Designed miniproteins, single chains, continued (2). Designs and how they scored, part 93

Each design is a single chain, and the fold is of that chain. pLDDT is the mean over its residues in the fold that is shown.

## One batch from the design tools (miniprotein)

Design m7435
Fold by ESMFold2-Fast:
Order: structure tokens, then sequence, then C-alpha cells
Structure m7435 (fold): chain A 56 residues (1-56)
């Protein structure tokens, strides 16, 4: 199943304490792929860090 950046964001919001490695395991992708998707999400949301995406 092909993953999308939005799927990574949904999992991160559902499991905010999960590491990128754990999210990658749940999606069947590498940690690096999760990091790449998060970078894409950060650009779209006009934010610069993971903390801004998860922690208000």
Amino acid sequence: MKTKPKDVLILLQSFPHATNKQIGRLMGVSERTVESHLASIFAKLNIQSRAQAVVA
C-alpha cells in the first residue's frame, strides 16, 4: 500500500508519543520516508518543526 504525507500526519496525531520509526513500521515504510513526508507536511502547513505539528 502506497503511503502519503497526510497518512503520516494522521498517525502522528493519533500517536503523538510514537517515534518516526514506529510510525514507519505501522505504515510499512522506512523512518526516512516518514521524515520526508513530515517535511512535506511542514511546508504545506507553513511550520518548521515537528513540535509545531504535534504540540500546540
Scores: mean pLDDT 70

Design m7436
Fold by ESMFold2-Fast:
Structure m7436 (fold): chain A 107 residues (1-107)
Amino acid sequence: SLLEEIRETILEMAELLESTGTERGQDLADALRRAARLFTERIEALLAAGDREAAIAALEGLKEMLELITREALADPNIPEEVKEKIKELAERALELIDELIEELKE
């Protein structure tokens, strides 16, 4: 499902940030793992309840959180450039998948 692909992409971002061994990388990885768990579970529950509008709002909130975390990672001089490039690519993919799911829910 799109939601599972979104979750998997966010978790891959978290693993990359954790792999840097930096304090900021670990903090951002923890934030991404928490978001992947809480937002995807909430969105699944909202969709099961038939609340598409609330599900879209939750997806938009997830987008904003991913954009903030990505900005923070890219601004950190202690995160290697190679990791920043991969984080940009994964964030772009996650945002694309979220937009695809939002469009599907809008009909």
Scores: mean pLDDT 87

Design m7437
Fold by ESMFold2-Fast:
Structure m7437 (fold): chain A 71 residues (1-71)
Amino acid sequence: KSIPPEDLEAEVEAGVAEIAVHVFRDDPERAREALRRLLEAARRLAASPDPRVAALGRELAALAERRLAEL
């Protein structure tokens, strides 16, 4: 009935990584680690059999890669 546990886990990891990026704004190395964690979670979402979740994962991966390039 609900979202598969692995998809939920990836969404939670992505959310936590985004929060970490905001919290560690003054620490560029921790921000990079948070962005790498977001990228990993986003790639998991992109592998989802649900096309909407996969699309979200691709968008989040692109965002994380963009931000890493700006650091």
Scores: mean pLDDT 71

Design m7438
Fold by ESMFold2-Fast:
Structure m7438 (fold): chain A 64 residues (1-64)
Amino acid sequence: SKLDEILEEFRKKLEALVNPSRQQLIDLLNEAVEKAEKAGLSEEEIQRLVDELGQLISAHMARV
């Protein structure tokens, strides 16, 4: 699905970052949300995306 594609792209970009700054994380999150909005995803799908992105960021920060 388009949601899964955006999520996978975000995950790959996040994993490529070394010691990401707060601004870099915000920029990646905003980019993913913009892609979802442009793709015409529903409010429910965008909320699910934001929740999943938050979990990925939390997991990444806990390991870095």
Scores: mean pLDDT 80

Design m7439
Fold by ESMFold2-Fast:
Structure m7439 (fold): chain A 55 residues (1-55)
Amino acid sequence: MREEILERAKKLAEEGKSPTEVANEAARLAHQRGMSDAEVAKVANEARKIAEEVL
């Protein structure tokens, strides 16, 4: 689920992972879940934004 991926992204950001690393992991998980290209891009972008707000 998208929300599950974003929750994991927040956790990674709180652990000090870079926005690029967080976005990359979110995209990987979205691909594994079979999300569309549009949803993958959206999830990766939201994950990156979460990491940028933490750091």
Scores: mean pLDDT 79

Design m7440
Fold by ESMFold2-Fast:
Structure m7440 (fold): chain A 65 residues (1-65)
Amino acid sequence: MSDEELLAEANRLGREARELAEQGRYEEAIKKLEQAVELLSKVSPVLAAVARKEIEELREMKKKQ
């Protein structure tokens, strides 16, 4: 898979995660972002770090339910 394909797939997973989070489906959203982190870790440590931060934010939102 090319770097461009990895970024496109990670962006798709990020969008799906946001839609799931808006529905209160935080566990599923976290799972999608974890998949995105695996892809981003192969292309950009910076983007992978941003995605990990989004996972932590979703974990906090799940705790506040």
Scores: mean pLDDT 83

Design m7441
Fold by ESMFold2-Fast:
Order: sequence, then C-alpha cells, then structure tokens
Structure m7441 (fold): chain A 81 residues (1-81)
Amino acid sequence: MSEELKQQALDYAGQGLRALVAGDLEKAKEYLLKAAEYAEAAGTPEGKRASEYLRKAAEAAEEGDSFEAIEHASEAVAILG
C-alpha cells in the first residue's frame, strides 16, 4: 500500500471513530466511507480487507448502531497498522 493512501485511510478512520464517540453518526458515516475509498484505492489485500470493515462500520453508523460501527472501524485500523 502507498504510505500516502494508508495515511489518508487512517486519518479518515480516526475522524470517523471520533464522530462515533461524539454521537455524530452522519459525520461518522461520511468519514468512514472516505476511509474505505482510500483503503480500496491502495489495491492491496490489506487495503481491501480494511475497506470491507470500514464499509460495514459506515452501514452500522447509518443504522444507528455506534457500538458495531466502532468495532468494525477498529478492526480496519488494526489491519492498516
């Protein structure tokens, strides 16, 4: 994965996680989807896996499930490093 794409994915995932903790599910969804785009753009197996978890996190946020969203987003961050 390019370091720039990885860093963008991590930065947006971090913003998404902060929004989830703050209860701003609308912003969380937006940031998590941006993180997924950067992770997917890397074209690596790790980026693809992280993107899948970030999209699940965004879906959970849309459904109002902040706990599941945090769990999925945290898995994506762990995959990216």
Scores: mean pLDDT 85

Design m7442
Fold by ESMFold2-Fast:
Structure m7442 (fold): chain A 73 residues (1-73)
Amino acid sequence: MISDKEAEIAVLEIAAAVNVALAKSSEDKEEQIEFLELAKEYLEKALELEPDNEALRKALEEVEKELEKVKKE
């Protein structure tokens, strides 16, 4: 059975993924930035719970790259 900590991380990962999807489906640059910043916050919280989780670090890095792209375009 998944631990309470792993369940919390899973919920944060799902929240981040939903916000990334909302950013990608939005046509408004400001909304895209807002959703990506929310996704970043959820992934940062998940990574605080499990700092050695490489999958979370990679997900955070991808969100940060996308955020940088949207801000430049």
Scores: mean pLDDT 82

Design m7443
Fold by ESMFold2-Fast:
Structure m7443 (fold): chain A 68 residues (1-68)
Amino acid sequence: MVTKVSENEVVIEGEIKGIRVAGNVVLVQTKDKLYIITGAGKLEVEVEGDKVTVKSEGKIESIEVIPL
């Protein structure tokens, strides 16, 4: 599940299998989905159990969900 908390923050919940951060793009892989989050600025990731919080210096521009 993905939830936009604010203009600068997105929360992804599920069984986290992998996370990759590359500048303004964050990839979060769960058991059955890949989430691609793109921000206007640098993205940072915070992990707490089955919850991943993605924070952006600018606006979150897009959230793409790809079934695996």
Scores: mean pLDDT 82

Design m7444
Fold by ESMFold2-Fast:
Structure m7444 (fold): chain A 70 residues (1-70)
Amino acid sequence: SDIDKLKEELKKLEEQKKQLEEKLKQLMNSLSTSKNINKQIGEILRVIGEILDLDKQIKQLKSQIKSLES
């Protein structure tokens, strides 16, 4: 069903967000040992942007699922 497909997509995006949050933790924890701090900060900002984009997509999918179930 359309709802089942959206729920599978939601689960996939939540798993991707969790992986990016772990990557962000690793990048922040390794900042003091970085060979190029400016490059590492750029990578941190990029990962934050990706997490924010995924969060937006997750919220949109949750709204769509709720609308279809209502």
Scores: mean pLDDT 86

Design m7445
Fold by ESMFold2-Fast:
Structure m7445 (fold): chain A 64 residues (1-64)
Amino acid sequence: KEELIRELAEKLGISEEEARKYLEGAKTLREAGFSDEQIVQFLMREGGLSEEEARLVIELARKL
């Protein structure tokens, strides 16, 4: 878990706290039944992430 948070933080140039929120948010949305495409749209709109960055969050969250 901590390794995934650190990897995301380094790749996006954000804090580990922000990376944790993105990963936990993506996991929560997936558990609630949202599709990968819906989660990408939420991360882009609410988080200001690019599509590539949002897809990276989903990929790493899948490993949680």
Scores: mean pLDDT 81

Design m7446
Fold by ESMFold2-Fast:
Structure m7446 (fold): chain A 62 residues (1-62)
Amino acid sequence: TEALLLQGMELYQQGLEAEKAGDLETAARLFEQAARLFEQAGDHESAAEAREKAREMREKVE
């Protein structure tokens, strides 16, 4: 569980960096991966936040 949380946090941070760089497709993918890890770890709040970020990135690419 703790390892999954740490991996999710790392991917979420990488997603934020990709978003700042304008790489929205990479950011969306990273946020989606982070959300899956947070959900597996039982952190539903962080999972929901990551999914929302992924959706925002996807909408900007379209």
Scores: mean pLDDT 83

Design m7447
Fold by ESMFold2-Fast:
Structure m7447 (fold): chain A 74 residues (1-74)
Amino acid sequence: AAFARQPGFLRVLAILAERGPVTAAELARILGVSQREVSYALRLLERLGLVAREAGRRPRYSLTPAGRALLAAA
């Protein structure tokens, strides 16, 4: 499966489901990866409609209904 091939994406979705809206910096700290890697993953997930981004300079990210459904199926 496309998402199972990239385990980092599922971890991002799982943390968003558990902790609610978080910034890319907070997500990077939780995952123990660079903010650049998290920002790249979040950009792709937002493009796929799995994650929603708040407006502003320090946006928080949250799961969409589609992202929640994908995580439940994984």
Scores: mean pLDDT 75

Design m7448
Fold by ESMFold2-Fast:
Structure m7448 (fold): chain A 60 residues (1-60)
Amino acid sequence: SVVEEAIELLKKLAELDPSSRERLETIMSLLKQAAEKNPVLADEMAKNITEVLQKKLKEL
């Protein structure tokens, strides 16, 4: 799912930059909570996060 893809990318970034780990883990938690309350909103958030994170990973 799009949410699962976003979570995996957030995990990869947290592993690459320990200084941002707490912030990225907070985003993952919020995304998981959103997925339980409003799956449509969570999918939109996950798509946006995935696009931003994939671009950052490719530029590194």
Scores: mean pLDDT 79

Design m7449
Fold by ESMFold2-Fast:
Structure m7449 (fold): chain A 75 residues (1-75)
Amino acid sequence: SELVEKAEQYVVRGNRYFYQDGDLEKAKEYYEKALKLYEEAGDEAGKRKVLKQLGKVYEAMGDKEKAEEYYKKAE
């Protein structure tokens, strides 16, 4: 799926911002873009992975409540 391929590219960009750059706002933006595409494609595995990454981003931002919400959605 072209949507899944694009979502995977957004995950790669989000991972670079999160793990290499420490740019939490851009990491969040790219993971949210990936999430929308996985939802549109019906890719539950991809959606689940991105929800976990968004949980980690919110945790790094100090928003433990939102982090817990995203981790719960990924279950």
Scores: mean pLDDT 90

Design m7450
Fold by ESMFold2-Fast:
Structure m7450 (fold): chain A 80 residues (1-80)
Amino acid sequence: MERQLRMARAHMESLELTTEAVIKKEKVDPAIAEEIRKVLREGRERVDKAVAEGNGQEAMEVAQETSTRINKLLREAREK
């Protein structure tokens, strides 16, 4: 249980750092960058809530879902 909570938090922190680096390096459109940042904020809030409730499985699932949504938005940004 504790490992899943720690991993979910670490995953979100890593995702935020990596995503911001990609946005800066690839000069992602500001409107798309804001949408990505909104998804990151909402994902972090959901992970923090699951962690506060002691639900490590849900926290990990939310972190993975957030990562998938961010990757889709980044891919769409690259195609335009």
Scores: mean pLDDT 81

Design m7451
Fold by ESMFold2-Fast:
Structure m7451 (fold): chain A 100 residues (1-100)
Amino acid sequence: MLTPEQQALQGAVGRAVQRAFELADEHAKKVSPEKGEAIRRGVTAMADEAFRLVAEGKSPEEILEAVERTARELGDQAGPEVRKVMEEAVRIFREELAAA
């Protein structure tokens, strides 16, 4: 059974992931197909990392650090338009995790 704190964290990550995918879909419509794919892949990588770390019992701080690292690596590879969306996704994760 998950502790109340673990259940709250799982809910916070779920909300952050949902908002991040909505952000990705909105921005992917406005950029080239290549950049849209990079945005979707970036948010998917951030979501996969966050859910894996929740399953491993990691803290909100460790989850946010991993999400920020993933976003930075993807932004550096894909250029400034993708980096800006990755930074907005990190902000969403920071907001939701701070509320947990």
Scores: mean pLDDT 84

Design m7452
Fold by ESMFold2-Fast:
Structure m7452 (fold): chain A 65 residues (1-65)
Amino acid sequence: SAEEKLEEGKRLFEEGKYEEAIKLYEEAIKLDPNYKEAYLNLAGALAKQGKFSEANKYGRKAAEL
């Protein structure tokens, strides 16, 4: 489920595995395109990788949901 992908992504994020966490957050969004929490977590992981433009884009999308 989208929730399972989000929780697995959060676990990887806590381990510092930001690239792997991003993939799981993207999968959560693919399963539920209106999943606000997945967009917020994706933005956070992108920011940890220095991808600030993409992080701002997804953070703003979360704010619109």
Scores: mean pLDDT 88

Design m7453
Fold by ESMFold2-Fast:
Structure m7453 (fold): chain A 72 residues (1-72)
Amino acid sequence: STSAASMGTGVGAATGNAAAAEKGGGPPSRDAALRAAQGVASAEDVKNGAEEGGGVMSEKGARDAVLAGRQA
């Protein structure tokens, strides 16, 4: 299970690639972003909203978005 250390760096690279793809592929739904900013959306709701808007979001990405919305 600790072999995930080698894949941990890959996850960082994948996140960077996802950000680049999002720039080229299209932004997530404005509705999902608004719900996250309002703090009324769960991580799952943000992920589902982003997917409906043509974006793809990981579990960690969804959690980070919710936390960022609450911190802002």
Scores: mean pLDDT 49

Design m7454
Fold by ESMFold2-Fast:
Structure m7454 (fold): chain A 117 residues (1-117)
Amino acid sequence: DSDKLIEEALEAIRNKDLEKLEKVVKELKENLETMSESAKEFLKALYFVYKEFGEEALRKILELLADKSNKDGFYDIVYKVTGYSYEEIVEKTKNLSLEELKEALDKFYKLAKELIE
């Protein structure tokens, strides 16, 4: 269940559990082709933010998403940082390849690891 793996990755960041993060990211990489549409949309949104707004914008989104005191959902955070809604991001990212999703996951892991370390 790729949606569960994404939530486990976010919990690993919140708990500063590098070993758990590494394990979950490996499982996500192994299942990129068969992951759920919502999990693919999550990675596509990360790719969109990274390409259009840069690494620091993506880092800010991940920091807010990992913050236990933050009440905003992922797409509310993305909207506040970028000005783009869920529907607009889905439309702009519908044609992203598996290679671009892999790049998004690699960027997620790099920044998530930096937040833990």
Scores: mean pLDDT 86

Design m7455
Fold by ESMFold2-Fast:
Structure m7455 (fold): chain A 68 residues (1-68)
Amino acid sequence: SKKEEIEKITKEIADKLRAIGDAADALVAARGALKAAEKALAAGKATQADVDAARAAVAAAAEALAAV
């Protein structure tokens, strides 16, 4: 029945909105970590490898958000 189809679509929309929110939050967190790593590198408290890893994490989080 169309009722079951509407319920399925409603759930799929709710699940997608949650996934978008989670992916957006992860991207914000990754960008914050990159800024912290860059500041720490400038202060001599982190390595270039730490910044490169944080930059890769931002790219991965942005890709994940784009895939939702």
Scores: mean pLDDT 88

Design m7456
Fold by ESMFold2-Fast:
Structure m7456 (fold): chain A 80 residues (1-80)
Amino acid sequence: SEVAAAEEAKRELFEHLKRGDWKGAEEALRELARLVRAATEVSVDAGKQAYAILTEAAQEMLKHGVPVSVIADALVLASS
């Protein structure tokens, strides 16, 4: 499911952050944002669950020192 895929993308994002790989974390965040869109097309509940996973991932990036501008750019590009 899209929610299960979002959990996997969050796990990959956390692994990139642990390695100091901000580029990999940004790419994982973009994929996670796409999965949120896909989940929303399946159901409102799936979209809400995937969005909660996305917000957790973005918060973890901020906690690791990734600039707000980098996170915002990744989310904007994924929305285009």
Scores: mean pLDDT 82

Design m7457
Fold by ESMFold2-Fast:
Structure m7457 (fold): chain A 57 residues (1-57)
Amino acid sequence: DDFAATARRIAKAAQDLGLSVEQFAEASEELLKELAKKAGVSEEQARAVADTVRAAL
C-alpha cells in the first residue's frame, strides 16, 4: 500500500523538521512542498497525508 509507505516517509521528514502532529496537520502549502521534497514524494501525496492527519484530529 503506497499510501502507508508515503505516510512513513513524510512522518520522518516532519520529525527531521521538529514538527508535532498538530503542526504537521496545520502545515502551510510551502511546508507541505518542503516535506514532499524531503520525503521524495509528490506534493499531492504530501497533501493527502496532511489532510488525513487533520481529519483525525
Scores: mean pLDDT 78

Design m7458
Fold by ESMFold2-Fast:
Structure m7458 (fold): chain A 84 residues (1-84)
Amino acid sequence: DKELEELIKYLKEVAKLSDEEIEFILEKVASAPEEDRETTLNLIMFVVGLAKEKNLSLEELEQLYNQLLNSNEAEQQALLKKYS
């Protein structure tokens, strides 16, 4: 999938994530239902941007992603503001 290859390239070259971090992200996107894939991708791309800006560890990235995925809109806003 060309779109998936471009995402991997972005995560590796621009976000400078490790192969392990990239595999984790791809696994989360692949595990999402087809109808939620675009939403999951947008969420993970946003989390990657924050991780790069704040120099987050893989564990912190995983925690942030899981919190956002399981949070309502107000909780997501509060979490994102914490990293601003």
Scores: mean pLDDT 71

Design m7459
Fold by ESMFold2-Fast:
Structure m7459 (fold): chain A 69 residues (1-69)
Amino acid sequence: MDQGIADLLLAMGNFALEKGDYETAVELYKKAIELDPDNKDAYIGLARAYEQLGKTEEAEKWRKKAESL
């Protein structure tokens, strides 16, 4: 199931974010979004990862996308 794999990728992204591996978190959240584009939590996670990387404009873009879902 695409959603099951997306949920696993979301969990892995959250783990990477918690460990400070923000680049890996970005990749994992993007893959989760590709499999489940309606997963609001993945967009929130992606925005947080970009925020931690200092990419504030990109973070705002994904945060707004999450709010539109």
Scores: mean pLDDT 83

Design m7460
Fold by ESMFold2-Fast:
Structure m7460 (fold): chain A 102 residues (1-102)
Amino acid sequence: RREEQRQAARELADEVIKALDSLYNELKDAPPGTEKKKVIDAKGRVVTGEELGRMLRERLRPHFEKLKAAGYEVELEIETDTPPSADEYRITKITITVRKKP
């Protein structure tokens, strides 16, 4: 179960990173101030708060900081449903918004 939750967090992080790369490629030739969104269907994958925090701080933050340094703003919205326990999150969708600075 713990390994499944670690794997789920890794897979979600990889999907977010791929979405960021796709959005960057769409925006690099777009006018300043252009905003693009991508929605990831997380399929109700369950992660612990610890694994979610690790995903955000260790796996995703370096990519957000790199985009920010390049003149892009990144926003992440995580939608959740009823978890199996209070210490877990059932992730349904992750929405990634990237904006090219004006």
Scores: mean pLDDT 82

Design m7461
Fold by ESMFold2-Fast:
Structure m7461 (fold): chain A 54 residues (1-54)
Amino acid sequence: MEKLKEDEEALKRFIERAKKNIEYAKTQGNTGLARRLEDEIERAKKGYEELKKK
């Protein structure tokens, strides 16, 4: 259970960084990168939720 708390903190930091990268990618016209980063956030959230079920 303690490792899940560390994973939660890592997930929060990943999401914050990814949001900044998404915003930057959109301002540069790199919509493909922005979509890829959004997909990565969604997958990371789902992975974390699956781990919480155990």
Scores: mean pLDDT 76

Design m7462
Fold by ESMFold2-Fast:
Structure m7462 (fold): chain A 72 residues (1-72)
Amino acid sequence: MSKEEKLEEAKKAFEEGKKAYEAGDLEKAEEYFEKAFELAKEIGDEELAKEALEKLIEIGVEFLVQAVEKVT
């Protein structure tokens, strides 16, 4: 896969992640943003990598809150 192909795939994954997040599907959103983050890192797109990471952190915090509520 070329750098250009990875960039296009990363952007598509980021868009799919946003759609899943808006639909409330946090697990799918996490998978898409993780893919976007990995691809962005490989091609050196620091801005896209940062945006994907910020979304992953938001999702991770929601999962941690849910876990604490179940065991606390």
Scores: mean pLDDT 79

Design m7463
Fold by ESMFold2-Fast:
Structure m7463 (fold): chain A 63 residues (1-63)
Amino acid sequence: PSSETVDKGYQASTQAVQQSLQQGNSRQQSLQNGRDAAIKAGMSPNLADMIAKQSLDQVLQQQ
């Protein structure tokens, strides 16, 4: 994917994970929401899974 697609996917995934956790969803559900957001941004399922995991780790570290 292009650098632009990766940046958009990462931003969308991070926002989705952060919102999901703030709403009281589980870490597993939040990871899934992040993955879905990255896919919608144009990432492949494998890349979306990697980005969602990175996003979850970053959001949890902010707590």
Scores: mean pLDDT 80

Design m7464
Fold by ESMFold2-Fast:
Structure m7464 (fold): chain A 108 residues (1-108)
Amino acid sequence: SKIKEEIDRLLEELEKAKTEEEKRKIAKEIADLLREEFLKLKSLEERKELISYVILSVLKLKDEEAKRIVLEELRKMFLELSKDPSLSEEERQLAEIAALTLDELLAE
């Protein structure tokens, strides 16, 4: 998948980043890319697969600061999607579940 390859590339760049500012910039790019793809996908199942892939890939990061920063940016993005009145109830619910999952991961 082209989207999975792009996410993997950004995660590799994130792991190599040396400053919090650089890590936050890359994390926002990952969140923006995931948001764009989430909105383009037609099925709930494809959205769930993409979200699961991204979260699991993030959890494999060795840099704990980079991991925290990207989880924070993803949580922020999904929380915003969960409140978007232009989205369907199913899309908002999936975004809310993703935000809650990320909130639990950040509490560890």
Scores: mean pLDDT 88

Design m7465
Fold by ESMFold2-Fast:
Structure m7465 (fold): chain A 77 residues (1-77)
Amino acid sequence: MEEEYKKALKEAEELKKKGKEAFEAGKYEEALEYYDKALEIAKKYNLPKELIDEILKNEIDVSVKILEEAVKKVFPD
């Protein structure tokens, strides 16, 4: 399934990009949804480990930011 692998790779990269754009826009839940979809595709088609690791790192970064924002809402200074 050579063509499907190439399409999956492009889709995962596009979803990763959209996740980053959503994260930079402060849309953290949207960013997590994009990264989750990218990770599902990457795992399903056994995409490169480097891509999977990068998506996971991006999800961790978003999760940290969500926690920071949650703390600020409870303790706004």
Scores: mean pLDDT 81

Design m7466
Fold by ESMFold2-Fast:
Structure m7466 (fold): chain A 67 residues (1-67)
Amino acid sequence: MKHLEEGLKYFEEKDYEKAIEHFEKAIKEDPDDWRAWYFLGKAYEKLGKYELAKEYYEKAKEIEEKL
């Protein structure tokens, strides 16, 4: 889970572009980790990409509900 943790670090530093890069890597390693999808949506929301953020939030919810 190193990429998820690194993404969260960049998110806290308000480096949303770097956060997105690491969350995308986390999804590539484990596409069933709903947290990576959720935080990817949150980072896009911080960049003002609300429609894209909504899509990732829905994906995170879909995965979480199947667990």
Scores: mean pLDDT 83

Design m7467
Fold by ESMFold2-Fast:
Structure m7467 (fold): chain A 58 residues (1-58)
Amino acid sequence: MMKNIKDMSEEEKKELIKKLKKEIEELKKELATETDVTRQIGLELRIIGNELEIELLE
């Protein structure tokens, strides 16, 4: 279920931040082994998107 950030509890925000941080780490691992430039750009954009989401959840 998609919720507005303002409707999330403090506990829900912490859980989401932890999940986003784990996704960023996995995406960085994929990026480190990726040799295709188009795929690398896609992974970088996903990492940036997740980092921005974390900033919004602080």
Scores: mean pLDDT 78

Design m7468
Fold by ESMFold2-Fast:
Structure m7468 (fold): chain A 70 residues (1-70)
Amino acid sequence: MDEVLAAILTFLESVYASSTTPEAQEIVRQTERDVEAAAKAGSSPRELMQIVLDGVRRVNELEEEAKKKE
């Protein structure tokens, strides 16, 4: 579990660094908190990945909308 959690958090830091909007960055930070809380509660790697996928989907939606404002 610890190795899976560390890999997930490293991936989310990469998503944060690539995010162009403050809103997307906040979603990444919230996703990190949700993943850490779920891991502490004993969630499976599959459940942790579901939280990550939901968070990344929101980030992608915000990034796409920001590009359409032109």
Scores: mean pLDDT 80

Design m7469
Fold by ESMFold2-Fast:
Structure m7469 (fold): chain A 51 residues (1-51)
Amino acid sequence: KIVLTDEELEKLVKNMLEEGFSFEEILKILKEAGYDVDEERLKKIYEKLKK
């Protein structure tokens, strides 16, 4: 079980957004990869990158 730092999570989210993945798809991919991802934390990073 891997806990991502805010910086690592932001890098992964940026890459997936550039590929056209939605928030739901990003959350699913990270969970399937074995990452311990908090949905609210992911949502805040997603909203920050979207502006």
Scores: mean pLDDT 78

Design m7470
Fold by ESMFold2-Fast:
Structure m7470 (fold): chain A 100 residues (1-100)
Amino acid sequence: MSELIQKSANLSVATALHATAAIMALEGIAPKEELQPAIDGIRGNVDKLVETLKELGASEEDIKAVRDKGDALVTAIENGDVEAARQALIDLLRTVDKAV
């Protein structure tokens, strides 16, 4: 249990770092070539979060909510909507915290 909670926390931090990298690329602060690796990182970490939450015994409803919020974050980034991406990241992190 404790190790899985730590793993979910680490994956949440990694997702936030990838989302920040994507936002920096969208704002022209970071190279645009970092955008696709950041999106790929978000997708991979959300998949690992879902598997970790399943091992923690999270409900199917909470697992679906985490996937839906992860998809919303990627969609906002792909649309270049920095404000929507920041909000989607906060919503994703809150959803993961509730599911643990």
Scores: mean pLDDT 87

Design m7471
Fold by ESMFold2-Fast:
Structure m7471 (fold): chain A 117 residues (1-117)
Amino acid sequence: SIDKIIEEIKKVMDKFIDEVSRLLREAGLPDEAIERVRETLKAVGDTLINRIKEELEKNPDDKERIIKLAEAGVKAMRDVLRAEIERLYGPLSPELQARLDELANKAIEEIKKIIEK
């Protein structure tokens, strides 16, 4: 059912936000900054989940399009996160950028597997 798909995607998004938060804490960001990032990612993520739900309800056969929507959305979450941190704390190290890219790609692959069911 669509509700089961959305529940599984929500779990992937929650895990992504938790892993990002852990990575930022390890990088030395203060708890207040991490909390604001979590709130922003939760809001953007909820918007993405609602868009995915709408597309699944309207065009369930367009799985490839829905996967592309999810990929673009998770990458946008990463980009918003990066821009916000860089505004307040300066540019992220190449190593931290690579680790954020790995977390985003992992979330995309997990969502893709859920949609392809």
Scores: mean pLDDT 87

